# Ledger of designs, part 103: designed miniproteins, single chains, continued (4)

Each design is a single chain, and the fold is of that chain. pLDDT is the mean over its residues in the fold that is shown.

## One batch from the design tools (miniprotein)

Design m15804
Fold by ESMFold2-Fast:
Structure m15804 (fold): chain A 68 residues (1-68)
Amino acid sequence: SDEEIEKIVKEVEEEVKKYLEENPDASDDELEKLALQKAVELAVERGITDLSKLFERVGEALKKLIEE
């Protein structure tokens, strides 16, 4: 559901923010890999079937986070 996807997106954002605070020189590629790995783990736990939609939203959130 959209609600579960949004919950995952927020949790991924928090993990990426914490990682970036500890690793301020982390590359965009490194942050993207971290975000996708965390999203997959949470998707499996939550039974998310629309992985393409999840990845699209995670990518959008990560892009906004890096640009801000």
Scores: mean pLDDT 81

Design m15805
Fold by ESMFold2-Fast:
Structure m15805 (fold): chain A 78 residues (1-78)
Amino acid sequence: MELSDREEAVLEALAVYGPSTVAQLAEALGLSQSTVSRTLNRLKERGLVEAVRVGKKTYYRLSEKGRAYLEALRAALA
């Protein structure tokens, strides 16, 4: 599975910070909210992240597939 550097950065941020809004990820990564939103939509299409609604806010989190992908990537770089 091939991810862009930006897609990998967003996945790593979700692994570090846990469930996060677009605004929280944009702040953490120094990216625009539109860039983060587009990246999260691509990751969701790949099944690597899930969107969960809590009240009026949408949080994004790693799926089981997303966690497995990051573990495999880290193992390959070890």
Scores: mean pLDDT 82

Design m15806
Fold by ESMFold2-Fast:
Structure m15806 (fold): chain A 65 residues (1-65)
Amino acid sequence: MQKALEEAEKKGQEAMKEIMERLKKIAPELSNEELTELMYEAGKAGAASLDEILEYVKKKYQEKK
């Protein structure tokens, strides 16, 4: 049981790395820490999909200017 959940977690971590690479292309001036915070805020704002998270980060990046 635990091992199957652990495998899913590892796949999630790899997906997170890909998401971070995409975010870095959208907001190259932001640090990985700032991008992680924006992802967290997107989740708190109710972003339910990857596309919604990317849109949220884009808008926040424009606000930071």
Scores: mean pLDDT 71

Design m15807
Fold by ESMFold2-Fast:
Structure m15807 (fold): chain A 82 residues (1-82)
Amino acid sequence: KEKIKELEEKIKKDPENALLWAELGYLYAEEGKLEKAKEYVEKALAIDPENSVAYEVLAKIYEKEGKLEEAKELLEKALKIR
């Protein structure tokens, strides 16, 4: 919870940093707040569509939702980006 507050403060100072949005999505996914996690990861991808971390976090979210085929596609996408 404290890590989420830290990331939110960093995002206020640098709202165009896609990595911070992806990290926020990861923390929300770890808390099981999958819909909120998706919103943050989608924001990261809107800023930087080549952000491999954002695709990895989306894959984790989809795995937690039981959408294994979609998760596999996202992991393959992340690997192609680097």
Scores: mean pLDDT 81

Design m15808
Fold by ESMFold2-Fast:
Structure m15808 (fold): chain A 66 residues (1-66)
Amino acid sequence: MLSEETKKKILETAKKLLEENPELTSLDEVARKTAEELGVSEEDVLKVLSDPEAEKELLRTLLEAQ
């Protein structure tokens, strides 16, 4: 299981990537870049981002960027 600190880092890194590149083609691309930045697996990143609360935070970031 991922720690709460790791989950937070994954979400914050994904939010930064979306803020810098709001036109990223897919969630898989965001997950891959986040995994590369943090040194974790893409599966772990996708598992965190599939959480309803994490998804809401990402959507808020996209909405605020627009």
Scores: mean pLDDT 74

Design m15809
Fold by ESMFold2-Fast:
Structure m15809 (fold): chain A 56 residues (1-56)
Amino acid sequence: TADELARLYLAAGRVEEAAALALVPGSSPETIRAAADAARKAGRLDLAERLEAHLA
């Protein structure tokens, strides 16, 4: 459910809320990548790098 909620926040343009949910244990790599991409497009480079580090 956290994955689904994160995707809804991304669709709504709520990048910070989406990123917080994408960092919850058990979130899919696809959701984390989507949140990282949205963060970069929003100019939130620190947030994007935190999400990308979680994928490594």
Scores: mean pLDDT 80

Design m15810
Fold by ESMFold2-Fast:
Structure m15810 (fold): chain A 62 residues (1-62)
Amino acid sequence: SLAEADALYEQGLAAMKAGDYDTAVRYFDEAMRIYEEVLGVGDIRTVDIAVEVLKMAVERVT
């Protein structure tokens, strides 16, 4: 459900802010999967998550 994906996305952001990038990536991956199933591939929410993950990858090599 979208509520589940939203909760996972929030947990990912919290983990990223705490510096726990391994945990953040896991939450973002799960959230992205649910958003993709519910909203479809290429929806703005899945794109937003992909951008956040890309930013993290550029700054960190975790």
Scores: mean pLDDT 71

Design m15811
Fold by ESMFold2-Fast:
Structure m15811 (fold): chain A 72 residues (1-72)
Amino acid sequence: MKTALELIEEAAGKKLDPEEFARDVLRAAQKAMDQGLSDEEAIETALREAARKYGLSDEQADEVVARFRAER
């Protein structure tokens, strides 16, 4: 429940659809994996791209990824 989605919602000031967010992340991750990135690298790249798509700055996107990495 406490997820990258909630962090993006708070930073953007609006509620997002969890399913739409998940689809955006999965699509971007699949594209990154097709380019030769590992599963972990692909997901981190996808989270950065999704965060920027929803209006976060590069710094805010990096913070979301850093929190995700801390989860392992």
Scores: mean pLDDT 74

Design m15813
Fold by ESMFold2-Fast:
Structure m15813 (fold): chain A 60 residues (1-60)
Amino acid sequence: GPAQRKKAEEIAEELEREFVRQVILEGRVPSKEEFKEALAERLREEGFPESFIEEFLSTL
């Protein structure tokens, strides 16, 4: 639902900020695939259903 999507978007934004910090510190730019994998793992840890994760990642 809308609340679930909003929470997933907030998690994605937090992870994007973490990735930006790592690029600044390490000088390595992660791939889109690495980001999607990390986001999928974070969403699973937060209890999101796999079907939602697959649909959400397909929009990125």
Scores: mean pLDDT 81

Design m15814
Fold by ESMFold2-Fast:
Structure m15814 (fold): chain A 109 residues (1-109)
Amino acid sequence: SMLEEKLEKAEELFKKGEYEEAAKLYEEIIEKSSPTDPLRIRALRLLFEAYVKLGKFEKAEEILERLLPVLNQKELSPEVQEELLELADFLEEQGYTDLADLLRHRALR
């Protein structure tokens, strides 16, 4: 799909350190994706990571607040579990150990 192609391009930019350009594409993906789409959860996680790397912590917090409702789901798809574990790894690397542990506990059940 066009959204999957945009995600691949955004991930390529992210890997190259082009966080501003990657963030713009992630925002477009989030706007055009369904709230229940695992692709949206991936785009939200990567947008959060991009904002943290850019030092845009207020924007990162806003994205994290949009991700947190996924923790209230009774059953998580394997794709959503993978995204939560990747987010937990990133948070631990940034020093947010308690939040990382919470996400791992919720993802693995």
Scores: mean pLDDT 83

Design m15815
Fold by ESMFold2-Fast:
Structure m15815 (fold): chain A 73 residues (1-73)
Amino acid sequence: MSITAERIEKLVKEGKEDEAAELARKQIDYLFSSEKERLKFTLKEIREELAKNPSPDIQEALEYLEKQLKTLE
């Protein structure tokens, strides 16, 4: 069990629901930040692949991932 999950459970037991909600939100934001970094790395790899082997399929994949990155903010 992660330290964050244990802290959230403790806060809920203590009746500090607002603090528990804030901590949960920060953990979610951290996970989204990690996903955004993964998408950035994948975009770089696809751009390099497109430079070596230009194709409509690779271009379409690049555009899709760029849209996904923008939605993650």
Scores: mean pLDDT 70

Design m15816
Fold by ESMFold2-Fast:
Structure m15816 (fold): chain A 65 residues (1-65)
Amino acid sequence: SLKEEAEEHEKKAEEAAKQKNYDEAIRHLQEAAGLYQQLGDTEKALELIKKRKEVEAKKKEALAA
């Protein structure tokens, strides 16, 4: 259940990022990272935190352009 929820948030984040819906992508990445932390998957949680920072940077560039 928690693993399936985390995987669903990952997929939604990737799709939102492809559509340049950065706020939605950031939200889903935060939820997925939290769920992976609860599952004890620290490596995946850290990876998703890094992806969130990358999406935040892309949002900032889009607003500045």
Scores: mean pLDDT 85

Design m15817
Fold by ESMFold2-Fast:
Formats: structure tokens, sequence, C-alpha cells
Structure m15817 (fold): chain A 67 residues (1-67)
């Protein structure tokens, strides 16, 4: 059976709290599925130690807008 798909994540839904969740493997996969961004792209942003949670959220928003 098809699992119900949650609503697509909009740029305005990308918060600092969500960016912190993206640091986990599960959170990165969830964000990728709901935004259409690849897990690899989410992980690249999160893995950059120079990024603050705010910068991570901003970069994810930009990728969502660009897609």
Amino acid sequence: EVVPVKREMKPEDITVELANKAKTDEGAAEIAARTGISVEEVRKIVDDKNNTPESIAEKIRLLVLEK
C-alpha cells in the first residue's frame, strides 16, 4: 500500500529548528523527500562546519526556490 505523502515543504517551512534536525541522517532524508532536494545536497550543507543553523536553513531555502 502507498504510504500517505505529507505536504511539500515550502521555503517558509525551513526553520532553524528544522536545520538542526537535518544534522541527523533521518532528518536529512525527511527534508530531502519533502523538498525534492537530494540527501547528498542536504548533507553537504549540514556537514560544512562553518555553517550556522541559520546559514543551513538559508541554503536549503535557496535550493528549494531554485528547484
Scores: mean pLDDT 73

Design m15818
Fold by ESMFold2-Fast:
Structure m15818 (fold): chain A 72 residues (1-72)
Amino acid sequence: SKEELHKELLKKIGEILRIIGELIDLEREIEEAKKKGDEEKVKELEEEKKKLEERKEELLKEAKEISEKLDS
């Protein structure tokens, strides 16, 4: 039903917003590690950033597919 699709869309939007918040915090940690010259920590944080960006892109794709079904 359209109600179920709306609920799924809102849940995905909520998860996307959470990931965006985590990415903001992570970017600050990366900048701090860079200022300290901690190359190992920068590498670890960049890997975590990559995982979060990939998850965000998956959720955005899923949200777009649901949105297209709702606009049909």
Scores: mean pLDDT 87

Design m15819
Fold by ESMFold2-Fast:
Structure m15819 (fold): chain A 88 residues (1-88)
Amino acid sequence: MAEIDARMEALNAEALALGAQAREAIAAGDYETAARHLREVAAILREMARLARESGRPDGEEVAALLEAQAEAYEARARELEALAAAQ
């Protein structure tokens, strides 16, 4: 548990930092960079979902499902930004 919890905390911090970088890139009109950062966030969320399942916690599957849904939302947003970048 403690090892998984520490890894989850580290991954969450990394995702927050990448999300902030994506917002800055959007503000600058750099949609290609923003899309890349959002895809990196999605990958981190999927790794967090895997760790949630491995945790053996009673809520592990529910937490994993929520994290995977969030990852899909970030991937969808990244695709929209990639389309916008391609149209430039």
Scores: mean pLDDT 87

Design m15820
Fold by ESMFold2-Fast:
Structure m15820 (fold): chain A 65 residues (1-65)
Amino acid sequence: YREKAEELFEKGLEAAKKGDNEKAIELYKQALGYAILSGDRELALRILEELEKLGERLPSVRAML
């Protein structure tokens, strides 16, 4: 799950660099789910911060971490 989270996070960062914020958000949400399942709090927080930069607020998820 950690490997899958990292893969999706990298794809999301690539999409964001290309200006495809909608695709980046979807990839970040998928990556966040896998990071939480893997127990990698640090990775989950990094993904959440990238989501918040794009305007996606997830206060319930932040409280869980």
Scores: mean pLDDT 79

Design m15821
Fold by ESMFold2-Fast:
Structure m15821 (fold): chain A 80 residues (1-80)
Amino acid sequence: MYPELSLEQTREMAKLIREEVDKLVEEAKKGDENTKKQYITALKRTADELRRLAEHASPEAQEVLRETIDYIEKKIKELE
């Protein structure tokens, strides 16, 4: 069973994910085309995992997760 996250836990997780995403984006920008593609793939997988997590979240937590997914999608577009 997927654990239900509290709104506070979801916010903290979203903050950590955004920080990790920013670091991955910086590394992707420094790398070659193959490295960039690998980081884009990792970011897409993270977004997909958050979408699955949102299916089991409260409405308030779903909003936080959607904003985080949108942030990741914007960063992916910046790298493409």
Scores: mean pLDDT 80

Design m15822
Fold by ESMFold2-Fast:
Structure m15822 (fold): chain A 55 residues (1-55)
Amino acid sequence: VEKVIENIKAVLELLKEYPLERQKKATDLILKWVEENYPEAVEEVKKLAEEFLAS
């Protein structure tokens, strides 16, 4: 699970160079994928996504 969170952090850093609308779409897709494959990580990833979009 820790590796999944680290990988998501790296992807979010890459997304910073894209328009906000694209960042939102990509974040939604990431959350859906995490919920389907690693449901135990959903809350942590959701928090990361909210922090990312707020900055």
Scores: mean pLDDT 77

Design m15823
Fold by ESMFold2-Fast:
Structure m15823 (fold): chain A 94 residues (1-94)
Amino acid sequence: MSQEELDREIAEALTAMARALIETYGFKDPEAVIRIMERVLEVDPDNAEAWTLLGEAYLELEKYEEAIKAYEKALELDPSNERARELLEEAKKK
């Protein structure tokens, strides 16, 4: 395993853990989620889930333009992501 591959595996694990915590406890600190997802995306820019979580954190802070951009990136990477599609429509209505 290369360092790049290991970093991507860690990025995927962090993204999955962040989603699980948000689904269980809600957004306790959306700014922290943004910082973590930005770091994940520096290592793994093709991580559609990380883009979706970044958008959800921006939506929680009512930063609708940033949320829309993040969801559009998620859908470019994974067009089958129903959650990103639904949240994009929600953000556009604000």
Scores: mean pLDDT 80

Design m15824
Fold by ESMFold2-Fast:
Structure m15824 (fold): chain A 65 residues (1-65)
Amino acid sequence: AREEILKIIGEILDLIGDVFELELELKLNPELSEEEKAEKEAEIEKLEKEIEELRKKLRELAAKV
């Protein structure tokens, strides 16, 4: 249904925003320890994988139209 598609799009946009926020934190805080940087990079990777899974779900829903 349209409502399901819009909900998934909203979730993808929220996750993209979270990724940009983490990228900005890495850029604005050069004094972060290497471990802190690695933690933020790991969170970005996790969010990017979740975005890809949601994109796959969107493609499957669109195909079922």
Scores: mean pLDDT 80

Design m15825
Fold by ESMFold2-Fast:
Structure m15825 (fold): chain A 93 residues (1-93)
Amino acid sequence: RGLVAMSALALGRKYLKEGNYEEAIKYFRLAAELDPRIKPVALLEIGEAYFKKGDYDRAIQFYEEAIKTAREMGYSYLAKKADENFKKVKEMK
């Protein structure tokens, strides 16, 4: 599961970099479903994809989920990164 989840995450990041946000979100969702340990990273990346699409409401939603999930799992760095992105999007609305 972990290797397949990481591959889905990597493919999502490739599409995100190319500006294909719909495919990026699709693969990030797959990564989150395949490995719960990857879920907070995938949620953060989904938030970033929605932010780049200009869908700030969905970006905020996924950043909040990423913060909650990362904190529950003890991923302090990831929770902080998601919180920083959350605040940035809130300031733009």
Scores: mean pLDDT 84

Design m15826
Fold by ESMFold2-Fast:
Structure m15826 (fold): chain A 72 residues (1-72)
Amino acid sequence: GSKELGEKALKGAEKLLELGKKLYETGTPQDIEKAKQYFQAAASDARLAKALGVYPEKAEEIEKEAKELLEK
């Protein structure tokens, strides 16, 4: 149901944010571009989790961090 989808989205967002940070740290242009794609996906998945009422505060924190990383 919607709760299960939201929980999967939240876990996906956390994983994408972590992977994006690792790629960004390599400093290569290709990895930075891929990291930004992961940050966009993390923000979208976190927003979905929040919309579905799954751990809204945690979802907001993930979305905020992903957006801040995209502005670098």
Scores: mean pLDDT 86

Design m15827
Fold by ESMFold2-Fast:
Structure m15827 (fold): chain A 60 residues (1-60)
Amino acid sequence: MNTLVLRFKDKETAEKFAEILKELDPSLEIEVEGNTVTITSDKSIEELIGLVLRAIGELL
């Protein structure tokens, strides 16, 4: 099991990012606390980074 913690500029950006991630993979355990997004999954770190980069690309 792997955990990634990402910090964003504000809560609105964090919530939008979390929504995009859930659309990409609904099996991800995603928690939003303020401007911080915590992702917990049994996926590899490489797979999680790929999903994160894709979600960030959709925010831009």
Scores: mean pLDDT 83

Design m15828
Fold by ESMFold2-Fast:
Structure m15828 (fold): chain A 73 residues (1-73)
Amino acid sequence: MKEVEELKEKAVELSREGLLSKSVEESQELLKKAQEYMRKALELKKEVAEKVYRDADEGLQLMSESSKRIAEE
């Protein structure tokens, strides 16, 4: 999770710089970079979770699907 935290910190820092920028172009570029780092962090977080708890996650998904089918009956 350390890499995910590092990417999130970079995203927050870039977002702050973007919001403080007086140039619309600079703000857009910094916010775009922040969004990219945030997406990368979320993808890594999902990958780690899937790798460690794949069976448990699949079980929960199957239970959710079963609940939907019962509700539709």
Scores: mean pLDDT 70

Design m15829
Fold by ESMFold2-Fast:
Structure m15829 (fold): chain A 66 residues (1-66)
Amino acid sequence: SLYEEYKAKGDEALRAGDFETAAEYYKKAGENAPSEELRKEYYQKAGMLYALLGKYDEAREVGKKA
């Protein structure tokens, strides 16, 4: 599924230390998540990474969707 593809790309980016790309893909995984619980989980992962990058506006924006 598109959710699984974005999740995998996010995990790959995170492993590579590319936190910006990981946050973007986890946000897309949340947008395409098959359940509310998974949507919340991936928006939270994206928000955590945006916060680590000092991108607090982006972190708050994905937090609203969790």
Scores: mean pLDDT 88

Design m15830
Fold by ESMFold2-Fast:
Order: structure tokens, then sequence, then C-alpha cells
Structure m15830 (fold): chain A 80 residues (1-80)
């Protein structure tokens, strides 16, 4: 599956409350984006993982993942 398709499937499972399945799919998407050097895709997958932890009430983990995604977005928007 393409990394985008993995994220889309993860979104379905998250909406169904199947958090373990969503987590696995988002983690797979993250690994593919990281292997390809796709920083935008990496940030998207980190946000998606954060959403799973937020839904589970694990706010410390969600915060960390959201901050990582934010840092990537800020770096990509920084025109040195």
Amino acid sequence: LEATSLNNLGNVYLSLGQYSEALDLYQQALEIHQALGDRHGEATSLNNLGNVYFSLGQYSEALDLYQQALEIHQALGDRN
C-alpha cells in the first residue's frame, strides 16, 4: 500500500474507535515517509499518531507527537 493509503485506512479505523489498528497503519505510513525522506508526509503521519494518543487520553504522548510535526512544518516553511 502507498503511504497515503495507509494514512487513509488509519483515519477510518480511528473513526471506528479501533485505535490499535489506526496506530499500526499510521506507524507504517510514518516509516515509509521517513525512508523516502518525505518530510511533509512524516509530519502528517506524526499528527495522525498524535490523534490516536489524544483519543486514548494519553495527552503527554499526543503533545510530543504534535510538537514533532509542528517542528517539521516550521522547518519546511523556513526560507534561510
Scores: mean pLDDT 84

Design m15831
Fold by ESMFold2-Fast:
Structure m15831 (fold): chain A 60 residues (1-60)
Amino acid sequence: DEEAVRELKERLREEYPKEVAEQAVELAELLAKTPGTSVEQIEEAALTLAESLVEAEKKK
């Protein structure tokens, strides 16, 4: 669980711009500290946020 969240955070920082990656990482860390949240839910939420932010900035 902790290992999967760590890999997700590293991937977010590699694949996304720093500002987007930091927001997605913050969400992933918050969800990881929430009881009952699965790794799949953390990954989906963080990636969805990152993609939404990238798409909004890319359209500039």
Scores: mean pLDDT 78

Design m15832
Fold by ESMFold2-Fast:
Structure m15832 (fold): chain A 68 residues (1-68)
Amino acid sequence: MSLEELKEEARRVVEELERRARELEEQGDHTRAAKLRRMAASMRKVIESGDRTLILVAIHEGRRELEL
């Protein structure tokens, strides 16, 4: 997988984390929503870094949290 493909995959995970956080906030789960928002923000910084290993780790952690 190219670096561009990894960044694209990571961006999709960020979008899903942000969507799930919004749903949790609406359901009153403020603690989990805050956790997912922090993960999304961290992943955006990792994508900007261009570090392949960090991007792979971030994708794996994000998918695990989303139960994907």
Scores: mean pLDDT 85

Design m15833
Fold by ESMFold2-Fast:
Structure m15833 (fold): chain A 64 residues (1-64)
Amino acid sequence: SKEELEKEAEKIRKLAEEAPTYLTKEVLLEVAELLLEGKVEKAKEVLEKLKNSKDKVLSETAKK
């Protein structure tokens, strides 16, 4: 539901605040934006590409 997507996007924005690099923060913010637009498939695809990242915050977000 849209309400669930909004909550998930907010959680990802909080993780972006703890991001160790600007690049990681930017990507997490992009995922949050996609979720808010209801583009869940695209958001998941972005996260999937980032599962190969060595960034700990990003890898944890992708696995949830």
Scores: mean pLDDT 71

Design m15834
Fold by ESMFold2-Fast:
Order: structure tokens, then sequence, then C-alpha cells
Structure m15834 (fold): chain A 74 residues (1-74)
């Protein structure tokens, strides 16, 4: 399974892809994908501040990745 750092790096990659596609197309779906990633990473940062478990952080990262990928691939 990917590490938490690898999952965060994948989310950052998806963010850059979504931002690029939004600039190229103007499609609001890509803006929504970028917002999903931004919100997910902000939530993860807050969970880390609160001492949340690695398992809880992983669930949030995996859900955010799934939602962003759905928006980018559909």
Amino acid sequence: MPSLEELENELLRLYLEAEHLYRQTGDPRYREAAEVVRETLARVAELRRQGASDEEIRRVLEEGKRRAEELLRE
C-alpha cells in the first residue's frame, strides 16, 4: 500500500493536473477536482495537528484521491 507521503504526493499531482486542465478547457469539473484536493490536504493538516491516527489520515487521503480521480476521469 502507498505511504501517507506517497498518497499526499499523488493528491498534489492530481491538483496540478486539475489546475492545468481547468486553464486549458474552462470546464468547472476540473476546478471542482482542484478544490477537492485542496480541501482534503487542508483537512489532513488539521487532523495531524489534532494527533489523529495514520489510519484516519489515510482514509481521508484515499477518499479525496478517489473523488478527485472520478472528476478528472469522468
Scores: mean pLDDT 85

Design m15835
Fold by ESMFold2-Fast:
Structure m15835 (fold): chain A 95 residues (1-95)
Amino acid sequence: GLEPPSPEVREKALKILEEGKKKAEEIEDKESKEFALETLESARRAVEKGATIAAVILHIAVSATVAKNLGLEEAAKLLEETLDKLSKLMDEAGL
């Protein structure tokens, strides 16, 4: 949906993004690590500012495609895993 997330959905989305950031810190390739961290922090800031989960999903999906096109395979994989978790959250929330 295009509605702002409920406080509960927002908290769950922020937790998914923070777990993604922790995994990004473990990436050995510097460019993949920086790309993933910047994408996930941007998404986290958007959620805090009241962005819809659908908008955050679109941002991460576009960023994952860019990472893949740049050969940043570890970043692309992590962003796709984070995308799957956010998509599941939307399904469970009826969004």
Scores: mean pLDDT 85

Design m15836
Fold by ESMFold2-Fast:
Structure m15836 (fold): chain A 56 residues (1-56)
Amino acid sequence: MKEKLEEALRKALEAERKGDEELKELYINTARSIGEISGEELKKIAEEGIEEIEKE
């Protein structure tokens, strides 16, 4: 579950960087459905995802 959640958040961040707001919202909603986690925890995972993508 966590791996799928992180992947969805990573794709949401990629969509945001491309300026695709519709795709970003789609993946964020997918992550919420998968993770059943609090907004604070979702935000932390998303921030970590941005960091890893920038290292690439």
Scores: mean pLDDT 66

Design m15837
Fold by ESMFold2-Fast:
Structure m15837 (fold): chain A 57 residues (1-57)
Amino acid sequence: MKEELREKAREKLMESSRYTLLGMLYYAQGDLEKAREYFEKATEYGKEAEELIEQAK
């Protein structure tokens, strides 16, 4: 059960990293609206990962 929470946390961290990179890419291209959306998703996934890590303790 704790391992399942850790795997979910890793998945959320991977998604957070992916959205951060996409946000940076769109920001560099001048698409500020999409950059903001991706950064917001990255923050949300990161927060979910932190909560899962705490539950896995």
Scores: mean pLDDT 81

Design m15838
Fold by ESMFold2-Fast:
Structure m15838 (fold): chain A 55 residues (1-55)
Amino acid sequence: SKAEEFEERAQELIEEKGHITKEELKKLLKEYGIEVSDSDTVEELILKAIDFLSK
């Protein structure tokens, strides 16, 4: 599913860099059609990712 693909992509970034940055998380969310704002906090971006993964 797209949710599984998103999770795999996020894990790849963590494995390559040891962490995921706010900018990388924003880019990943946008690639999966999730709308993000420059004013979104890391916590808000994580909540958007969780909502997407729960579907």
Scores: mean pLDDT 73

Design m15839
Fold by ESMFold2-Fast:
Structure m15839 (fold): chain A 97 residues (1-97)
Amino acid sequence: AAALRAGDYETAVAEYEKRIAENPNDGEAWIGLAEAYVRLGDYEKALEAAQKAINILGEDNADALRVLSEAYRGLGETEKAEEWDKKANELIKKAAS
């Protein structure tokens, strides 16, 4: 399979923005939007989308915490990234127990 190109992530942004316009409380769409922005290198927009996802889904959603960590890491906020990554990993381990 070919690797995704930047245009594919721009398409993903448009698709998630459409889902969010139809349902602003679609937390999974906010996670997808944040992931797409991480891949595009737009870490400030990724952070905003990840924060929205956490507000909707709560701090017990490992996928939302993971993308929040990735956004902070992209912004150079290494300590915050490590704190949220640790919390995400603890949730994953608890679910696998």
Scores: mean pLDDT 82

Design m15840
Fold by ESMFold2-Fast:
Structure m15840 (fold): chain A 89 residues (1-89)
Amino acid sequence: GLAEEARRAAELAAEGVRAGSELLERGLADPSDPASYAGGLLLAIGGALTAALAGRRAGDPAAEEAARRAAEEAPPAARRAALAAVEGA
């Protein structure tokens, strides 16, 4: 039911944040990644995932596509993880 869907959405959002945190640690350790982007990567992943989950709950494929597009526009270091989070929603 709706409660189960809400729980699943919260779990996926948490996974997205965890993936973003892993990228943050990597970005801070990698001289090729600007540290200033690390916070933005987490925000992009979390936002895209939240939009995708909302779209699926509403049964709106356009909202899901918008979330995917946002993930595709994420910085290169986060793009793969952001797309994976959106696709997993």
Scores: mean pLDDT 59

Design m15841
Fold by ESMFold2-Fast:
Structure m15841 (fold): chain A 67 residues (1-67)
Amino acid sequence: EETKFTVTPTGPFTSDPELIEKYIEKAKELGITVDASDTPPILIPGQIEDALKVAEKGDVIKLTTDL
């Protein structure tokens, strides 16, 4: 029988600039820098939240584009 395939990113990927700004601003409030310089930034909200829980003031969260 035919199988329907839907190609959809797994997980809460976002390229919405407003959402990206919100996470960067929240990190700044905690004294943490978010590095998203080289590739189109893909923020995974859960990954950012988890990183913010373990990071300390002066730390840098480096975003990876591993899809």
Scores: mean pLDDT 56

Design m15842
Fold by ESMFold2-Fast:
Structure m15842 (fold): chain A 63 residues (1-63)
Amino acid sequence: GSSPSIKDLDKLFKERLKKLIESGKVPEKDLPKIVDAVSEAKYNADSGLQSKEEAIAKAKKKI
């Protein structure tokens, strides 16, 4: 199988977030913080501010 890309992980994190909100485990008020964490990690990887692997690991810790 193909190794997951940062795009694949971003999609997975967004789907996980949606399920967490629907299950009531994450308040909607906290959604922007988690979305921002994923977006920041993706931006940092794309702009070269951090490695793709580091960005992915950082995003996982915030979700």
Scores: mean pLDDT 65

